# Designs tried in a protein design run: designed miniproteins, single chains, continued (3). Part 70

Each design is a single chain, and the fold is of that chain. pLDDT is the mean over its residues in the fold that is shown.

## One batch from the design tools (miniprotein)

Design m10569
Fold by ESMFold2-Fast:
Structure m10569 (fold): chain A 65 residues (1-65)
Amino acid sequence: AEPQVEVDARIRVEKPDGSVEEKELRFRGTRDEVAAEMGRLGDWLRELQAKGYRVEVEFETRETA
C-alpha cells in the first residue's frame, strides 16, 4: 500500500472590512494527492491576497502507513 500523508492547515483570513474567519482543513491521501490539494490551497490563498485579504497559515505534516 502507498504511504498516506496527513496535513493539518490552520488558516486565518482577514477581509478588507476587518472581518476575520478561521478555518481548519485536513488533507489526507498519497503524497501526490496531498501535494495537489496543497497546490489548490496555495492558488486560493493567492487569489484572496490579490483581493486585499490578509492570510496567515500554519501547517502540521504527518506521514502514516
Scores: mean pLDDT 79

Design m10570
Fold by ESMFold2-Fast:
Structure m10570 (fold): chain A 82 residues (1-82)
Amino acid sequence: MKHYEKGLELYKQGKLEEAAEEFQKAIEEDGSNGEAWFNLGEVLYELGKLEEAALAYERALLADPDNEEAKKKLEEVLEKLK
């Protein structure tokens, strides 16, 4: 089963908690899936879980250092945590 694709579908439906669970499963299958880490960060950010969102964005950048969106989101979340 493609957990990442299921996570995207749930996110489009506004099912944030279910989307986060599916992105987490995608990461468990492939911890280097930067897209899954980034989208997990987006969902956690919308849920107000800022510390968890920051960690997810940081992991997205470790998987894809050229992800400018993840870098911007990480900086934004870290400013909110100060």
Scores: mean pLDDT 85

Design m10571
Fold by ESMFold2-Fast:
Structure m10571 (fold): chain A 103 residues (1-103)
Amino acid sequence: MKEVEELLEKLKKAIEEGDVEKVKEYAKKILEIAKKMSKEQALELAKKLFELGKLAFEKGDVESMEIILEVLEEIAKLYPDDLEIGIILGMARILLGVAKLLS
């Protein structure tokens, strides 16, 4: 999990700096690690990704929100019957919808 935590820190910095290319790069690397996770690890990752989605929302960065949502959708596909992951995905979709209306 240390490798994914380091990537999450890099992803957060990329969002703070508005570097969408780095957001995409780190999100892709995080997704590859997520595919090897247990359900419990994937749920914790989904929670952290949702917090980063909120950061992108606060910055008006719709493109970074879309990238984070794509990772959350892929995690949800790995655990389609997990209610908590499903709720996180639903909340992320609502935030992106609101962001697009405000842009």
Scores: mean pLDDT 87

Design m10572
Fold by ESMFold2-Fast:
Structure m10572 (fold): chain A 97 residues (1-97)
Amino acid sequence: MEEIKKAEERIKKNPNDASAYIELGKVYLEKGDYDKAIEAFRKAIALDPSNAEAYILLGEVYLKKGDKEKAIRAFEYALQLDPNNERAKKLLEEVKK
């Protein structure tokens, strides 16, 4: 909760800080609040649609919810944005098998 407050203060200071929404989403993901994590990562994507990391994290949340198809799509899009992203490649290969 203290970590959530820290991210919220960053957002108040700069509402267009996509990285602050990524941090907020990561905290929710770690706490198992997957719906709030999805909302935070979608906000980060809305602010910076080219952010491959946000799509990777969104895919990880979908995997935690058991939605492999949405996870695959998110990882594929992340890889289209950053073709050399080793994390996206590995996660995509793992979820497809």
Scores: mean pLDDT 83

Design m10573
Fold by ESMFold2-Fast:
Parts: sequence; structure tokens; C-alpha cells
Structure m10573 (fold): chain A 90 residues (1-90)
Amino acid sequence: MEEALKEFEKGKKALEEGDYESAVEHFEKALELAPDGPIAPDVLANLGEALLKLGKYDEALAYYEKALALDPNNLEAQSNLGRTVNKIAE
């Protein structure tokens, strides 16, 4: 758990700094360490956001759907799913 949290925090920092490729790598490591843990829905939502920033809309959509499958009340995943669908529809 602690190692998964550290990778999640590194991913969020990379996302804030605009290093989206590094953010994806750290979020993937967090999921590898805790794929069904309590942080998994938030990691999946943030991984989707990093992929959205990289223009990988279909991959971002899939990760938001996974986040909502684990936690239907995840507001970040719900909001970003809608925004990603709008980007694909353009």
C-alpha cells in the first residue's frame, strides 16, 4: 500500500508539472502494486487524465470507465469521462 501511494503521488506531481508520459508510468506502477486497493479508482481516473492530455482519448475513456466500475461516485472520473467523449466527438 505505501509503495502504491508513493507512485500515485509521483504520478500526480508529474501530471501537475506537465510530464504526462512520466505521470502515466507512475500511475501504471501504482495500479500494478495495488490493482484493486482503495486508491485504485483515483489512480485510474488520474491515469485517464494523463492519457487525455497526451491526446489518447480512447485509452483515457477506457480508464475512466474502469474507475467508475470500481467507484460509480468518483466525481473526477464522471466529469472527465464527459469531457473525453466531447473530444472524441469533435
Scores: mean pLDDT 82

Design m10574
Fold by ESMFold2-Fast:
Structure m10574 (fold): chain A 72 residues (1-72)
Amino acid sequence: DPLKEKVKKILEKMIEESTDPEIQARLKETLARMDTLTADEAVRLLSELFEWLGETNPEAYEKFKKIVKEEF
């Protein structure tokens, strides 16, 4: 599924760009779950991650929005 593969690429890039161990751990757990999820579930999970980041780490949120823009 091309959409699911794009979500996986976004997560991989976010992991590479993140220096925060808590953010990296959550991103890695999310990536590990991708193989069991549908494309719709993967997009929803990515959206939930961005909501969490916007509330807890606005700097990481802005950086990761640029990654999403590059892939879409």
Scores: mean pLDDT 79

Design m10575
Fold by ESMFold2-Fast:
Structure m10575 (fold): chain A 85 residues (1-85)
Amino acid sequence: HMKEKKERYLKEAEELLAAHPDDPVLRILYNELKAFYKLDYPLEVIEKLYEAMREVAATPDPGKRAYIYRKALEEARRILGKQAE
């Protein structure tokens, strides 16, 4: 059930953000994940954004956090481009 997997990732992302409420990068990634979930985008996009959120939460360096964020969005765009074919 693809929908159930997407719902689980959304819930886990909400819990991760709740544990780090003042983290602006996590908030941006969470908002993107929630938007893609609401628009019913592919599971792969949601998984990539959630993985990026976990990596950002584990990374204190602001430069590395920005890099993770940027790469996650690039990967999401790549997956969406592939699905549009």
Scores: mean pLDDT 79

Design m10576
Fold by ESMFold2-Fast:
Structure m10576 (fold): chain A 73 residues (1-73)
Amino acid sequence: HMRPLRNTPEAQALLAEIDARVKELLEKGYPEFEADIARGVAVLAFAVPLVYDDYETARELARKAIDEFEKSL
């Protein structure tokens, strides 16, 4: 099950970075549901790298996913 991967300090730090980025979207005036979608897309994007403990790639993919989603709005 994927739950243990999200309980590592590195995974928790990445989730905190994603949450901070989502907060920035809300501060820019995006509606809450779009911010929630951006968070979901970022979480999905880092899932595969986290299986390989590749936190650098996970962080990069999560950031790119949110940035690309914001540009699509």
Scores: mean pLDDT 70

Design m10577
Fold by ESMFold2-Fast:
Structure m10577 (fold): chain A 71 residues (1-71)
Amino acid sequence: TGPYVKGLEAFEKGDYETAIKYYEEAIAQAPTPEVRAELYYNLGLAYRKMGDEEKAEEWFRKARELRPDLP
């Protein structure tokens, strides 16, 4: 199981800190801008769940720069 899937599993369990760690690992291995955009978006969601809205918005902005269709 790759780091992206491990990150999603951690997020589903409410372990946002572990999810962030695995998403960061997945970014280093991301094959395309589309995959990186999804990971940036997921980082934003994890930071939002932790109450860090400033970091969440930074990651959402980066995600939208690669994929403008993302919210």
Scores: mean pLDDT 83

Design m10578
Fold by ESMFold2-Fast:
Structure m10578 (fold): chain A 94 residues (1-94)
Amino acid sequence: DLEKMFEAGELLNRGNQALKDGKYEEAVKLYRELIEKYPDSPFRLQALFNLGIAYEKLGKYEEALKVFEEAYRLSPDLDWAKAGYEEAKKKLEE
């Protein structure tokens, strides 16, 4: 479904731009929309990870941990997803 793939990709690009611009709440909104509307998208894993980063930037470490846990469960072989999970968990222990 090329149309759905295009729409999910646009949400990822807009979310990534918001994240780069320090617009963390807007990034969260865009990544959540991608994940909720396009759950089978090939961009879901990247959106989950970047959503976790956006939550960390907002100081929402519990939300970040949950999202990194989901990303890690989807791709346990990815060191960066595991690193994000461990960092968010460490922040909650402080």
Scores: mean pLDDT 81

Design m10579
Fold by ESMFold2-Fast:
Structure m10579 (fold): chain A 87 residues (1-87)
Amino acid sequence: MRKGFVLVFAEVDGKVVVASAPVEIGDNVAETLRREVEKLVKEIIEKYGKPGKFIAALFDEEGNLIASARGEVGEDGKVGELEITLH
């Protein structure tokens, strides 16, 4: 399994918040990205407050872009459907 990292970029209260985590990239890249984005967005909500929209990117350990996502957090604080693009 290849190693990588996920970045999530979100705006909370007029400020840009960036959250990151190391990840093991499984055979299903979209599921890997979805799982890690959900975790990182929950951490952003807990520490900084609720963002509206966010973008995410999955990179391998060499810095190659593997996948990206766009999403929104609902009024209930739950992550909605992710628009995932494989690269």
Scores: mean pLDDT 81

Design m10580
Fold by ESMFold2-Fast:
Formats: sequence, structure tokens, C-alpha cells
Structure m10580 (fold): chain A 65 residues (1-65)
Amino acid sequence: EEERFEADVALALALIEYAIAKKTGDITDRVIESLKRAIDLSREVGDEDNLRIAEEMLKEAEKLK
């Protein structure tokens, strides 16, 4: 379904942005917001695996900021 696809894409984009930011040493507000969007969408569609991944990545990103 469209909502599930949107959640998957949001998580994938957030993970790519996080990986780039981690390599550059610049964890920006954009990375945090992308991860929060992935969390919100995953929660809305009930994708527990994506939600868990996004929450863990957000926790790591916030520690590095």
C-alpha cells in the first residue's frame, strides 16, 4: 500500500542521510527530522521493524550531535 511504501522510502532516505552525515561528522537537524519522519510513518502503518530501526538510529544520531 502507498502508506507502507512511503514509510519504507522515508526510512531508507533517513538511513542514507545518517550514513553520509556520520562519515562527514556533521549530524544535522535534517538527519534528525528525517529519522523522526520515518518513525512517524512507520508507526502510522504499523511497521514495527522499521519503527525499531528508526528509533535506534535516532537515538544514535542524537548522541553524536
Scores: mean pLDDT 74

Design m10581
Fold by ESMFold2-Fast:
Structure m10581 (fold): chain A 93 residues (1-93)
Amino acid sequence: GAMAERAAEEALRSLEKMLEFYKKQGNDELAKKYEKGIEIVRKKLAEGSVKDFLTLLEEAAKEAGDTLSYDIARAFKAMLEAIDKIEEERKKK
């Protein structure tokens, strides 16, 4: 729903801030990796497969030892979990 989309956009914004940080440090290698990761995530978000994509990305990152992909998956997962917690708080009334 709209809340899940907003949380995904907020996670992307967080990743974009990390990209800006690495660009300012002159770490071109990490900056390029973050740019590619953000683009892939944006494409999957547009396809409506965010949760499925995050599960696959987290599993693949764990197996490959890819810290960047793991960080991206964790950021999105944390935002989705925060939404679920807010919805639970609303149901307590």
Scores: mean pLDDT 62

Design m10582
Fold by ESMFold2-Fast:
Structure m10582 (fold): chain A 75 residues (1-75)
Amino acid sequence: MSREELEGEIEEAMIRMEIAVARRTWARLSEEERAETVARLRRLKARVEELRAEGRISPEEADALIAEADAVIAA
């Protein structure tokens, strides 16, 4: 495994974790914290699309992560 491959796997795992944490904690956040979380999730969605375009994540995985982020934003 190259450093680039390892960095990509770490980034994907971190994105998954941030979305999961956002979804789990959403009901406990203040209005200000929710606004910050929405901004962060929008950046993560953009990054997932970049990873998909680079072939570093499957389309199915990308779609699942984007759908999860969108569910939090819509809540």
Scores: mean pLDDT 79

Design m10583
Fold by ESMFold2-Fast:
Structure m10583 (fold): chain A 82 residues (1-82)
Amino acid sequence: GEEERRRREEEVNRETAEVLRLIGELLDARLEALRTGDLEGARERFEEVLEEARRRGLPEEILRDLERTAEELLREVEEKLK
């Protein structure tokens, strides 16, 4: 029905906004790590962001994409801090 469709669209839009915020937090953690050289702090911040995503009940596919993004960003930081 129309009500179910509208609710679904609103949930998708809200979910998209949350994903974008979480990606922003990962990018901020990457920039801070590159600025400070604190790889351990970056790892802790990435885990905090991923735990928040899990707590918010994001779909498993989105969680996997966020985990992959975090792993790629962490590898980039490790490589650049050589």
Scores: mean pLDDT 80

Design m10584
Fold by ESMFold2-Fast:
Structure m10584 (fold): chain A 73 residues (1-73)
Amino acid sequence: MEAEREREEKIKEAQKLIEEGNEAAEKGDWERVKELGKRYGELVLEEFLKNADEKQAEEAKEKYEKELKELEA
């Protein structure tokens, strides 16, 4: 019951981030789009880690850190 409620909350949060990101993109606020994209990526990673084994979790974390560095470099 609690796990299902937590999942619903995360889905709603993800949807709000997408809506805010689309609105920011329409306004040409690309800095805002990047911030919202980073937050969305964190939510996706957290959800993936709940269903991943240790090896998959390690690979996903490394990939996320690499992509984050590339975005900021």
Scores: mean pLDDT 71

Design m10585
Fold by ESMFold2-Fast:
Structure m10585 (fold): chain A 89 residues (1-89)
Amino acid sequence: GRAFLEALREAARALADGEAAEVRVGPHDEDIEALARALREAGATGEELAAFFRELAARAPQPGRRGALLALAENALRAQALIDAEAAA
């Protein structure tokens, strides 16, 4: 839940600032499911998390770091889509 999201936000900030950071959310279904669970437990939205990553991407000085942060934003939106689909079922 909250601890997972806080760790992810900290890693994303480090990545944007040019530090070495390990980001544990990839494009795989298991990572998206884990992110969706963390969002639900924390009472947070994928849209809010995606906006956070896009803001970090906008200030990131290197294209590779911008790309990684935008990929995280996309994964946050995929996690929200999973939450929305589960709520509709």
Scores: mean pLDDT 78

Design m10586
Fold by ESMFold2-Fast:
Structure m10586 (fold): chain A 75 residues (1-75)
Amino acid sequence: DPLEQLIEAANALDFETAAKIISEDPELLELLLGLLEDPDKYRDKFLERFPDVETQEAVLRLLFNGREAILEAGR
């Protein structure tokens, strides 16, 4: 599961691996970039993609730990 691999890489501070995973999933990249720029606008898409609260918390930790990698992947 690319999302699980992404969360594990970000929690390990392996932002090179995280950036690679993000770059290979354009829909995930768009969602993560959207959440960083305008979380209120992307909230419904986030909840539809990640209905489980534990996964939601893990993705939020990824956004804090992997912010620079996500922004770089969007260039």
Scores: mean pLDDT 75

Design m10587
Fold by ESMFold2-Fast:
Structure m10587 (fold): chain A 74 residues (1-74)
Amino acid sequence: AAALDAQRVAIAREAVEAAAKEAGVELKSLRVEVVDGRLRVNVTFADSNSDEQQERFGKLAGERIRAGLAALDA
């Protein structure tokens, strides 16, 4: 359980960092944790990011997290 949760956190963190780079968004902070068996990702954006960049980032991060977690399950 704990080892799997740690892997989920690592996958989500890497996915978020990669998505931020691809979307061209700058992150001030990133928190990834498992709460009540659910993966929680909390991101604080830099003031220079547009709503469009944030939306694109969210889509890319979500897709990368889902793909990473699916690979972990295989």
Scores: mean pLDDT 79

Design m10588
Fold by ESMFold2-Fast:
Structure m10588 (fold): chain A 86 residues (1-86)
Amino acid sequence: MPLYKPNPLLKEVLEESGATKDLYTLLEILLHIEQYIVDKKLRDPENPSIIDVSNSKLGELFGKDEVDINDSEGIREKILKHMELV
């Protein structure tokens, strides 16, 4: 599987989720982002498909206040812009 090096902003998000590596697969990055969402309790309690990222580093990464968890293509595209293929 290809390995990616996160940029400084994505690296901070991954480190807050407990990540300690320099290089990640895309799947590992996505799993750490899911863990970050769970740990920070970012899901809207009235609409759990909506993630409120406005007060988090994840919001800075997406450049948005809210993210739809069902927009898997948009989420993937945005994350890929914050890492480089090794």
Scores: mean pLDDT 80

Design m10589
Fold by ESMFold2-Fast:
Parts: sequence; structure tokens; C-alpha cells
Structure m10589 (fold): chain A 119 residues (1-119)
Amino acid sequence: SISLTESGGGTFPVGGSVTLTSKASGFPFSESLISWWRQRPGEPLRLVASISADGKKTWYDPEVAGRATISVDKAAQTATLNLTNLQPEDTATYYSVASGVVDGRPVLLFGQGVQVTVV
């Protein structure tokens, strides 16, 4: 009943772009810190971008700064990560994460992960 569902993955050309979308269900997205994380093959999980609950504060990893945009559609309960000028190093599993409260307890909600391959 509580979930983040990602879409928009696949195989993309070098120099192309991707839009990853996360759809929230069962919790108030507008009250959550939303972030996108990625795990490259053989590497630890790394924060790519985040957006505050009010949409006024964003953060981007220096590796993607200038080519990444994170946004939230409050009415649609969706968060998107747009990444342009794709490089082979962008090949990773991408996870949306919502920071919130469930049953009175702080939680991190992870999506299932979406694969992005850059060739």
C-alpha cells in the first residue's frame, strides 16, 4: 500500500538523455524529502540529487551538476530525474527514495530500482 514505483529506464546512447519518474502511493509525497540515488556496477550506492518537501531546495552530485534536474509534481505525486549528455559512467541502477514518517517512525522508502544502460 506504501510504495515508490520507478519508470523510464532502458538503454540510451552516449550524449542522449533520460527521464526517470517515481510515482508515490500511500503517503504524502509533498511532506517528504525526495532523492535519487544510483549504484554503478562494483561501486557503493551514491546520492545523485535531492529536493526538499517544499520544492525550494535542491542538491546535485558534482558528477551530474549542470546536466541533472530533479523536480516534483505534487498533484500527480511524482518525482522526476532528468539527466542529459549521458556518459557510459551513468550506467547504473537508479533508486528513488522518500524520507518520511510511517506509523510514527522515521523511515526511508526505497523504490524497486530502475536500470539505465548507456552505450
Scores: mean pLDDT 85

Design m10590
Fold by ESMFold2-Fast:
Structure m10590 (fold): chain A 87 residues (1-87)
Amino acid sequence: MLTDLQLIVLATLAATGAASVAALAKAVSASVAAVSAALTALENQGLVSSSTDSVTGATLYSLTAAGEAYLQANAAALNAVLAAAKA
């Protein structure tokens, strides 16, 4: 399982699209160092990809198809648990 920070970073990328480490740190209310470490772990798992903006040279991170599938699988499981709790 992903850590809570890795999961929230992955979910934030799904909502915002491609983003810098600084933008993600602001969005998830975490330090740049913590978000950078989480992005490295997610990229090593193939759930996010990094690219360099050809104009600015900035590194942008984006959700991969595998990362999107991971979020969909986890969201479905969470929704099923919540539905079962109401029954």
Scores: mean pLDDT 73

Design m10591
Fold by ESMFold2-Fast:
Order: structure tokens, then sequence, then C-alpha cells
Structure m10591 (fold): chain A 59 residues (1-59)
């Protein structure tokens, strides 16, 4: 499902942030917003926050 894909991408970004000493707190916050948007069916907002989480993880 699209929700499953959003959760997987958020988890990947979180692991990346920890392993690479990125912005862990920022990644968690963006990930939470992505999942909440996805739960509401707002896929455009979810994708935006997934990308933000990825960017914060990969400084």
Amino acid sequence: SKLDEVVKEVLRAFIEAIVNNGDVKGTLRAGEKAIEAAKKGDWETAEKYVQEARDLALK
C-alpha cells in the first residue's frame, strides 16, 4: 500500500540518520508528519515530508 511505502521510506531515512550521524531529530519530526499525512490520504504532503526526512538524514 502507499502507506506501507511511506513507512518504509521513513524507517530507511531514520536508519540513515543514525548510521551517518545526520539530523536524527529533524528526520523523526519530518517522518512523523509524513506518516500522519499518509494516514489522512494526503499523499502529496506525505511525499514532501518523506523527501524532507531523506534530506535531513543525508546532510
Scores: mean pLDDT 84

Design m10592
Fold by ESMFold2-Fast:
Structure m10592 (fold): chain A 73 residues (1-73)
Amino acid sequence: AMTPEQLEAEVLASFAVMLASLAKREKDIDTIKEILEQIRKLGEEVRALGNEDAARIVEESIKDVEKYLKEKE
């Protein structure tokens, strides 16, 4: 069974994926940047919890939003 810390990391990673999806539907660059900053903070929390799979998911979400933002700039 997953530890409580591993489960918390999975929940936070799922939240990051949802935020990335929302960011990729936004038109306003400042709003996209605000969402990206929230995802980065979630990435720091997930890394602290020691779940490598969850951390990888958050890193992928960050890269997806960064790519989208670059395409909008």
Scores: mean pLDDT 84

Design m10593
Fold by ESMFold2-Fast:
Structure m10593 (fold): chain A 82 residues (1-82)
Amino acid sequence: MSENEKKAIELLKRALEAVENGDYETAKKLIQEAIKYLEQGEKTPERIRAINLLKKALKFLDEGNVEQAIHYIKKAIELLEK
């Protein structure tokens, strides 16, 4: 696992905690930072999928669909930990 992937996972776990605590603005910022770390690394199919899942999570947070946002964040973490 690259340093960029480790940093992204760390940020996403913090984003998940922020969402669960109702801090959606902090969660969005952490997800955006995670995407930046993933975009700086090698463009693997897993990394591209994770970025797309996180972009969907941001959309769901903007729509107030917290359950779907949590689902997509967790899926991105699972994908990056493989």
Scores: mean pLDDT 84

Design m10595
Fold by ESMFold2-Fast:
Structure m10595 (fold): chain A 60 residues (1-60)
Amino acid sequence: MAVEVTATATGESPEEALRKAAEKALELLRAQGLRPARTLSVEVDEEKKQATVTVEAVPA
């Protein structure tokens, strides 16, 4: 049983945005009793300093 979770974040830099998006994704997974199985996609918009991370998750 696998589910997809997507999180988006902005920061002062693309690197910070990516870190924050990953942190949000992990928080959402933990709140749902899920754990990350693998990363499906990572999108970084350098101009907007925005990152979106999609993770495939399984029950913890």
Scores: mean pLDDT 81

Design m10596
Fold by ESMFold2-Fast:
Structure m10596 (fold): chain A 80 residues (1-80)
Amino acid sequence: SAALEAAARALGLSPETTVGQFWDRLVARRPDVARLRAFLYDQLRGDDSSLISDRLPRSRPEDILLALAQAMGLPVSAFV
């Protein structure tokens, strides 16, 4: 949860953001990585209307940050 909230804040979003808003902000920040949205949808199967906190249980928040970092070619610290 805390890691997902940190990722949302790094993108300039509220911790109460939806999956769709999170994806849209991520792609807008890095339009050259538009493929990242499709990749993460395939991996995480997000519902755009769901809250980001509801899509990945607290036991594995690090997995989404790692996937984001790896797909973007950035260190995890870029989201913290």
Scores: mean pLDDT 58

Design m10597
Fold by ESMFold2-Fast:
Structure m10597 (fold): chain A 68 residues (1-68)
Amino acid sequence: GVELAKEVAELVKELHEQGLSSEEVGERLAEFLRSKGYPELAEEVRRMGREGKSPTEIGVYAVLKLES
């Protein structure tokens, strides 16, 4: 939903501003998404973090998936 997409965007922004690595951002976002009932998206964002995708790319991907 739109509300969850907004929460994801805010979380990714906070984690990035705290200086977390892509892998750490992916892990933290995956835990959040899994807690909200999105286990498949959680695994995708964790994989993106492990592959070194930027926090911004991970966040945009998750938001687009939640708004689809």
Scores: mean pLDDT 85

Design m10598
Fold by ESMFold2-Fast:
Structure m10598 (fold): chain A 80 residues (1-80)
Amino acid sequence: MLPPGKFKSIEEAAAVLPPDATIIIGYDPSKIDPNALYIVKPEQEKEVPDDVAYLVTENPIEAAIELLKLLPQPVSLKFL
C-alpha cells in the first residue's frame, strides 16, 4: 500500500512506490485510486485530500519522467 500524504521529492516517492502503482498527472476527485501517486501543480494542492499519496511540482510531466527513470520496474502512467 502506498503511504498517504505529501512527498517532499521524486526520490522519496520512488523509494516507496510499489510496482503495481499508477502515476497520475492531475487529480480528479471522482476517480480516486488508493494505489496511485498523484503529481499536481501547486494550484491543485488544495483539492488533494490528505488520504492520498501526492507530489507537488510546477512541472508534473517532467517530474513524472524523472520519477520513471528512478524506478527499477515500469509502472502505469496516466494523464487527467
Scores: mean pLDDT 77

Design m10599
Fold by ESMFold2-Fast:
Structure m10599 (fold): chain A 58 residues (1-58)
Amino acid sequence: MDPEILEAGGRAAEALTKSKGEYYKQAAELVEQAGKEKDPERRLRLLREAEEVARKGA
């Protein structure tokens, strides 16, 4: 896995453990979508969005 994607995934996962309710659900959906995304650039973008959304629920 690309190091940038690995780092972004780790940050999204950490943020998810602190997130609650609707924000947790939305962030988890973004992480799932990133895992199915074929383009590395779009995958990275989705993981960064997931982190941001998850942090709103913390």
Scores: mean pLDDT 81

Design m10600
Fold by ESMFold2-Fast:
Structure m10600 (fold): chain A 93 residues (1-93)
Amino acid sequence: SAAEEERERVVLITAAGIRAAGLDFEGHTEAARALQEAVKAYIAGDYEAAIEAARRALAVAPAEDQPLILRLLAYALREAGRHAEAEEALAKA
């Protein structure tokens, strides 16, 4: 349902923001910066910027964080109307 999707989206954005802070604390500064940019852009409704930042985060993030970032990328792709790419990102998560 739309309400369930909205709850999942809010939880995902919150988790991504918290994890970006954790990545910075752990010394993964480049991954943290890219993930924080993706979260900020997504909240601002700048889905194209969110997609670019999430892809940068994926390139440098530890393997354990890639599922979370892939889910954020998929949500940004969906909001941008790029549904096929969103499905591919979710399948990799």
Scores: mean pLDDT 87

Design m10601
Fold by ESMFold2-Fast:
Structure m10601 (fold): chain A 95 residues (1-95)
Amino acid sequence: LILEGLKYFSLGDYDKAIELFKKAAEKGDAEAYNNLGVVYASQGKYDEAIEWFEKALELDPNYFVAYANLSDIYYSQGDNEKSRYYSKLSAQRGK
């Protein structure tokens, strides 16, 4: 599911990628919630992307990739303080 979702995402088929990642997320996979956030962020839907990254962290508070993605979104929005905060958390939780 995750690998197929990533394949469709790379092809620009966001609807199919979302379908596959939602199926993986239903199985309790934090990576799937994170990948949903990535798809929404790529469409400029940053508020929705943040919600999906937050869900990944609710399931796995040590999932450092979701912190890295939150850092990137806040940086793109000009919130350098939040970007640095989440970047630091990503580095700390990835150990």
Scores: mean pLDDT 81

Design m10602
Fold by ESMFold2-Fast:
Structure m10602 (fold): chain A 64 residues (1-64)
Amino acid sequence: MEITGPERVERLLRVLRAYAETGGDIEKAAEKLGVSPEEVREMLRQAEKELGLTLDELIARLTG
């Protein structure tokens, strides 16, 4: 992968952080990111798939 791979991962981590910070509130995470709740759900699914971890595991790693 050229330039798109690392940038995609960074975007997914940003979404995960917003989701963790809002305590799992997709609507608030969407507001923090300036995207729709549907986009947040899609990006969370992509994060699990791309990073090979479950959503709970990803959040645990970001939060501590």
Scores: mean pLDDT 74

Design m10603
Fold by ESMFold2-Fast:
Structure m10603 (fold): chain A 93 residues (1-93)
Amino acid sequence: SRREELLEQARREAEEAVELAREAAEKARRLGDEETARQAEAAAGAARSLEALEDAVRLAEEALAAAAPEVQPTLARALEALRRAAELVEAAR
């Protein structure tokens, strides 16, 4: 069904966001930014549930606002994927 197709696409976008957020967390840790790493990992954790995507978006936005320039591009890509996943979930309702 269209709803199932939208939710499947949302899961793919969320999975991409999890990988990007984990990459951002690793980059932040290498720079000694443990706080940004924690926020990025929290966003990745929330993104594993479609029901928690709004929390994942908020956590990713908070991480991006505090992140070093070297981490920002990866977090911005994660945030874009999370927003796409959230839009797909909303469209499936």
Scores: mean pLDDT 88

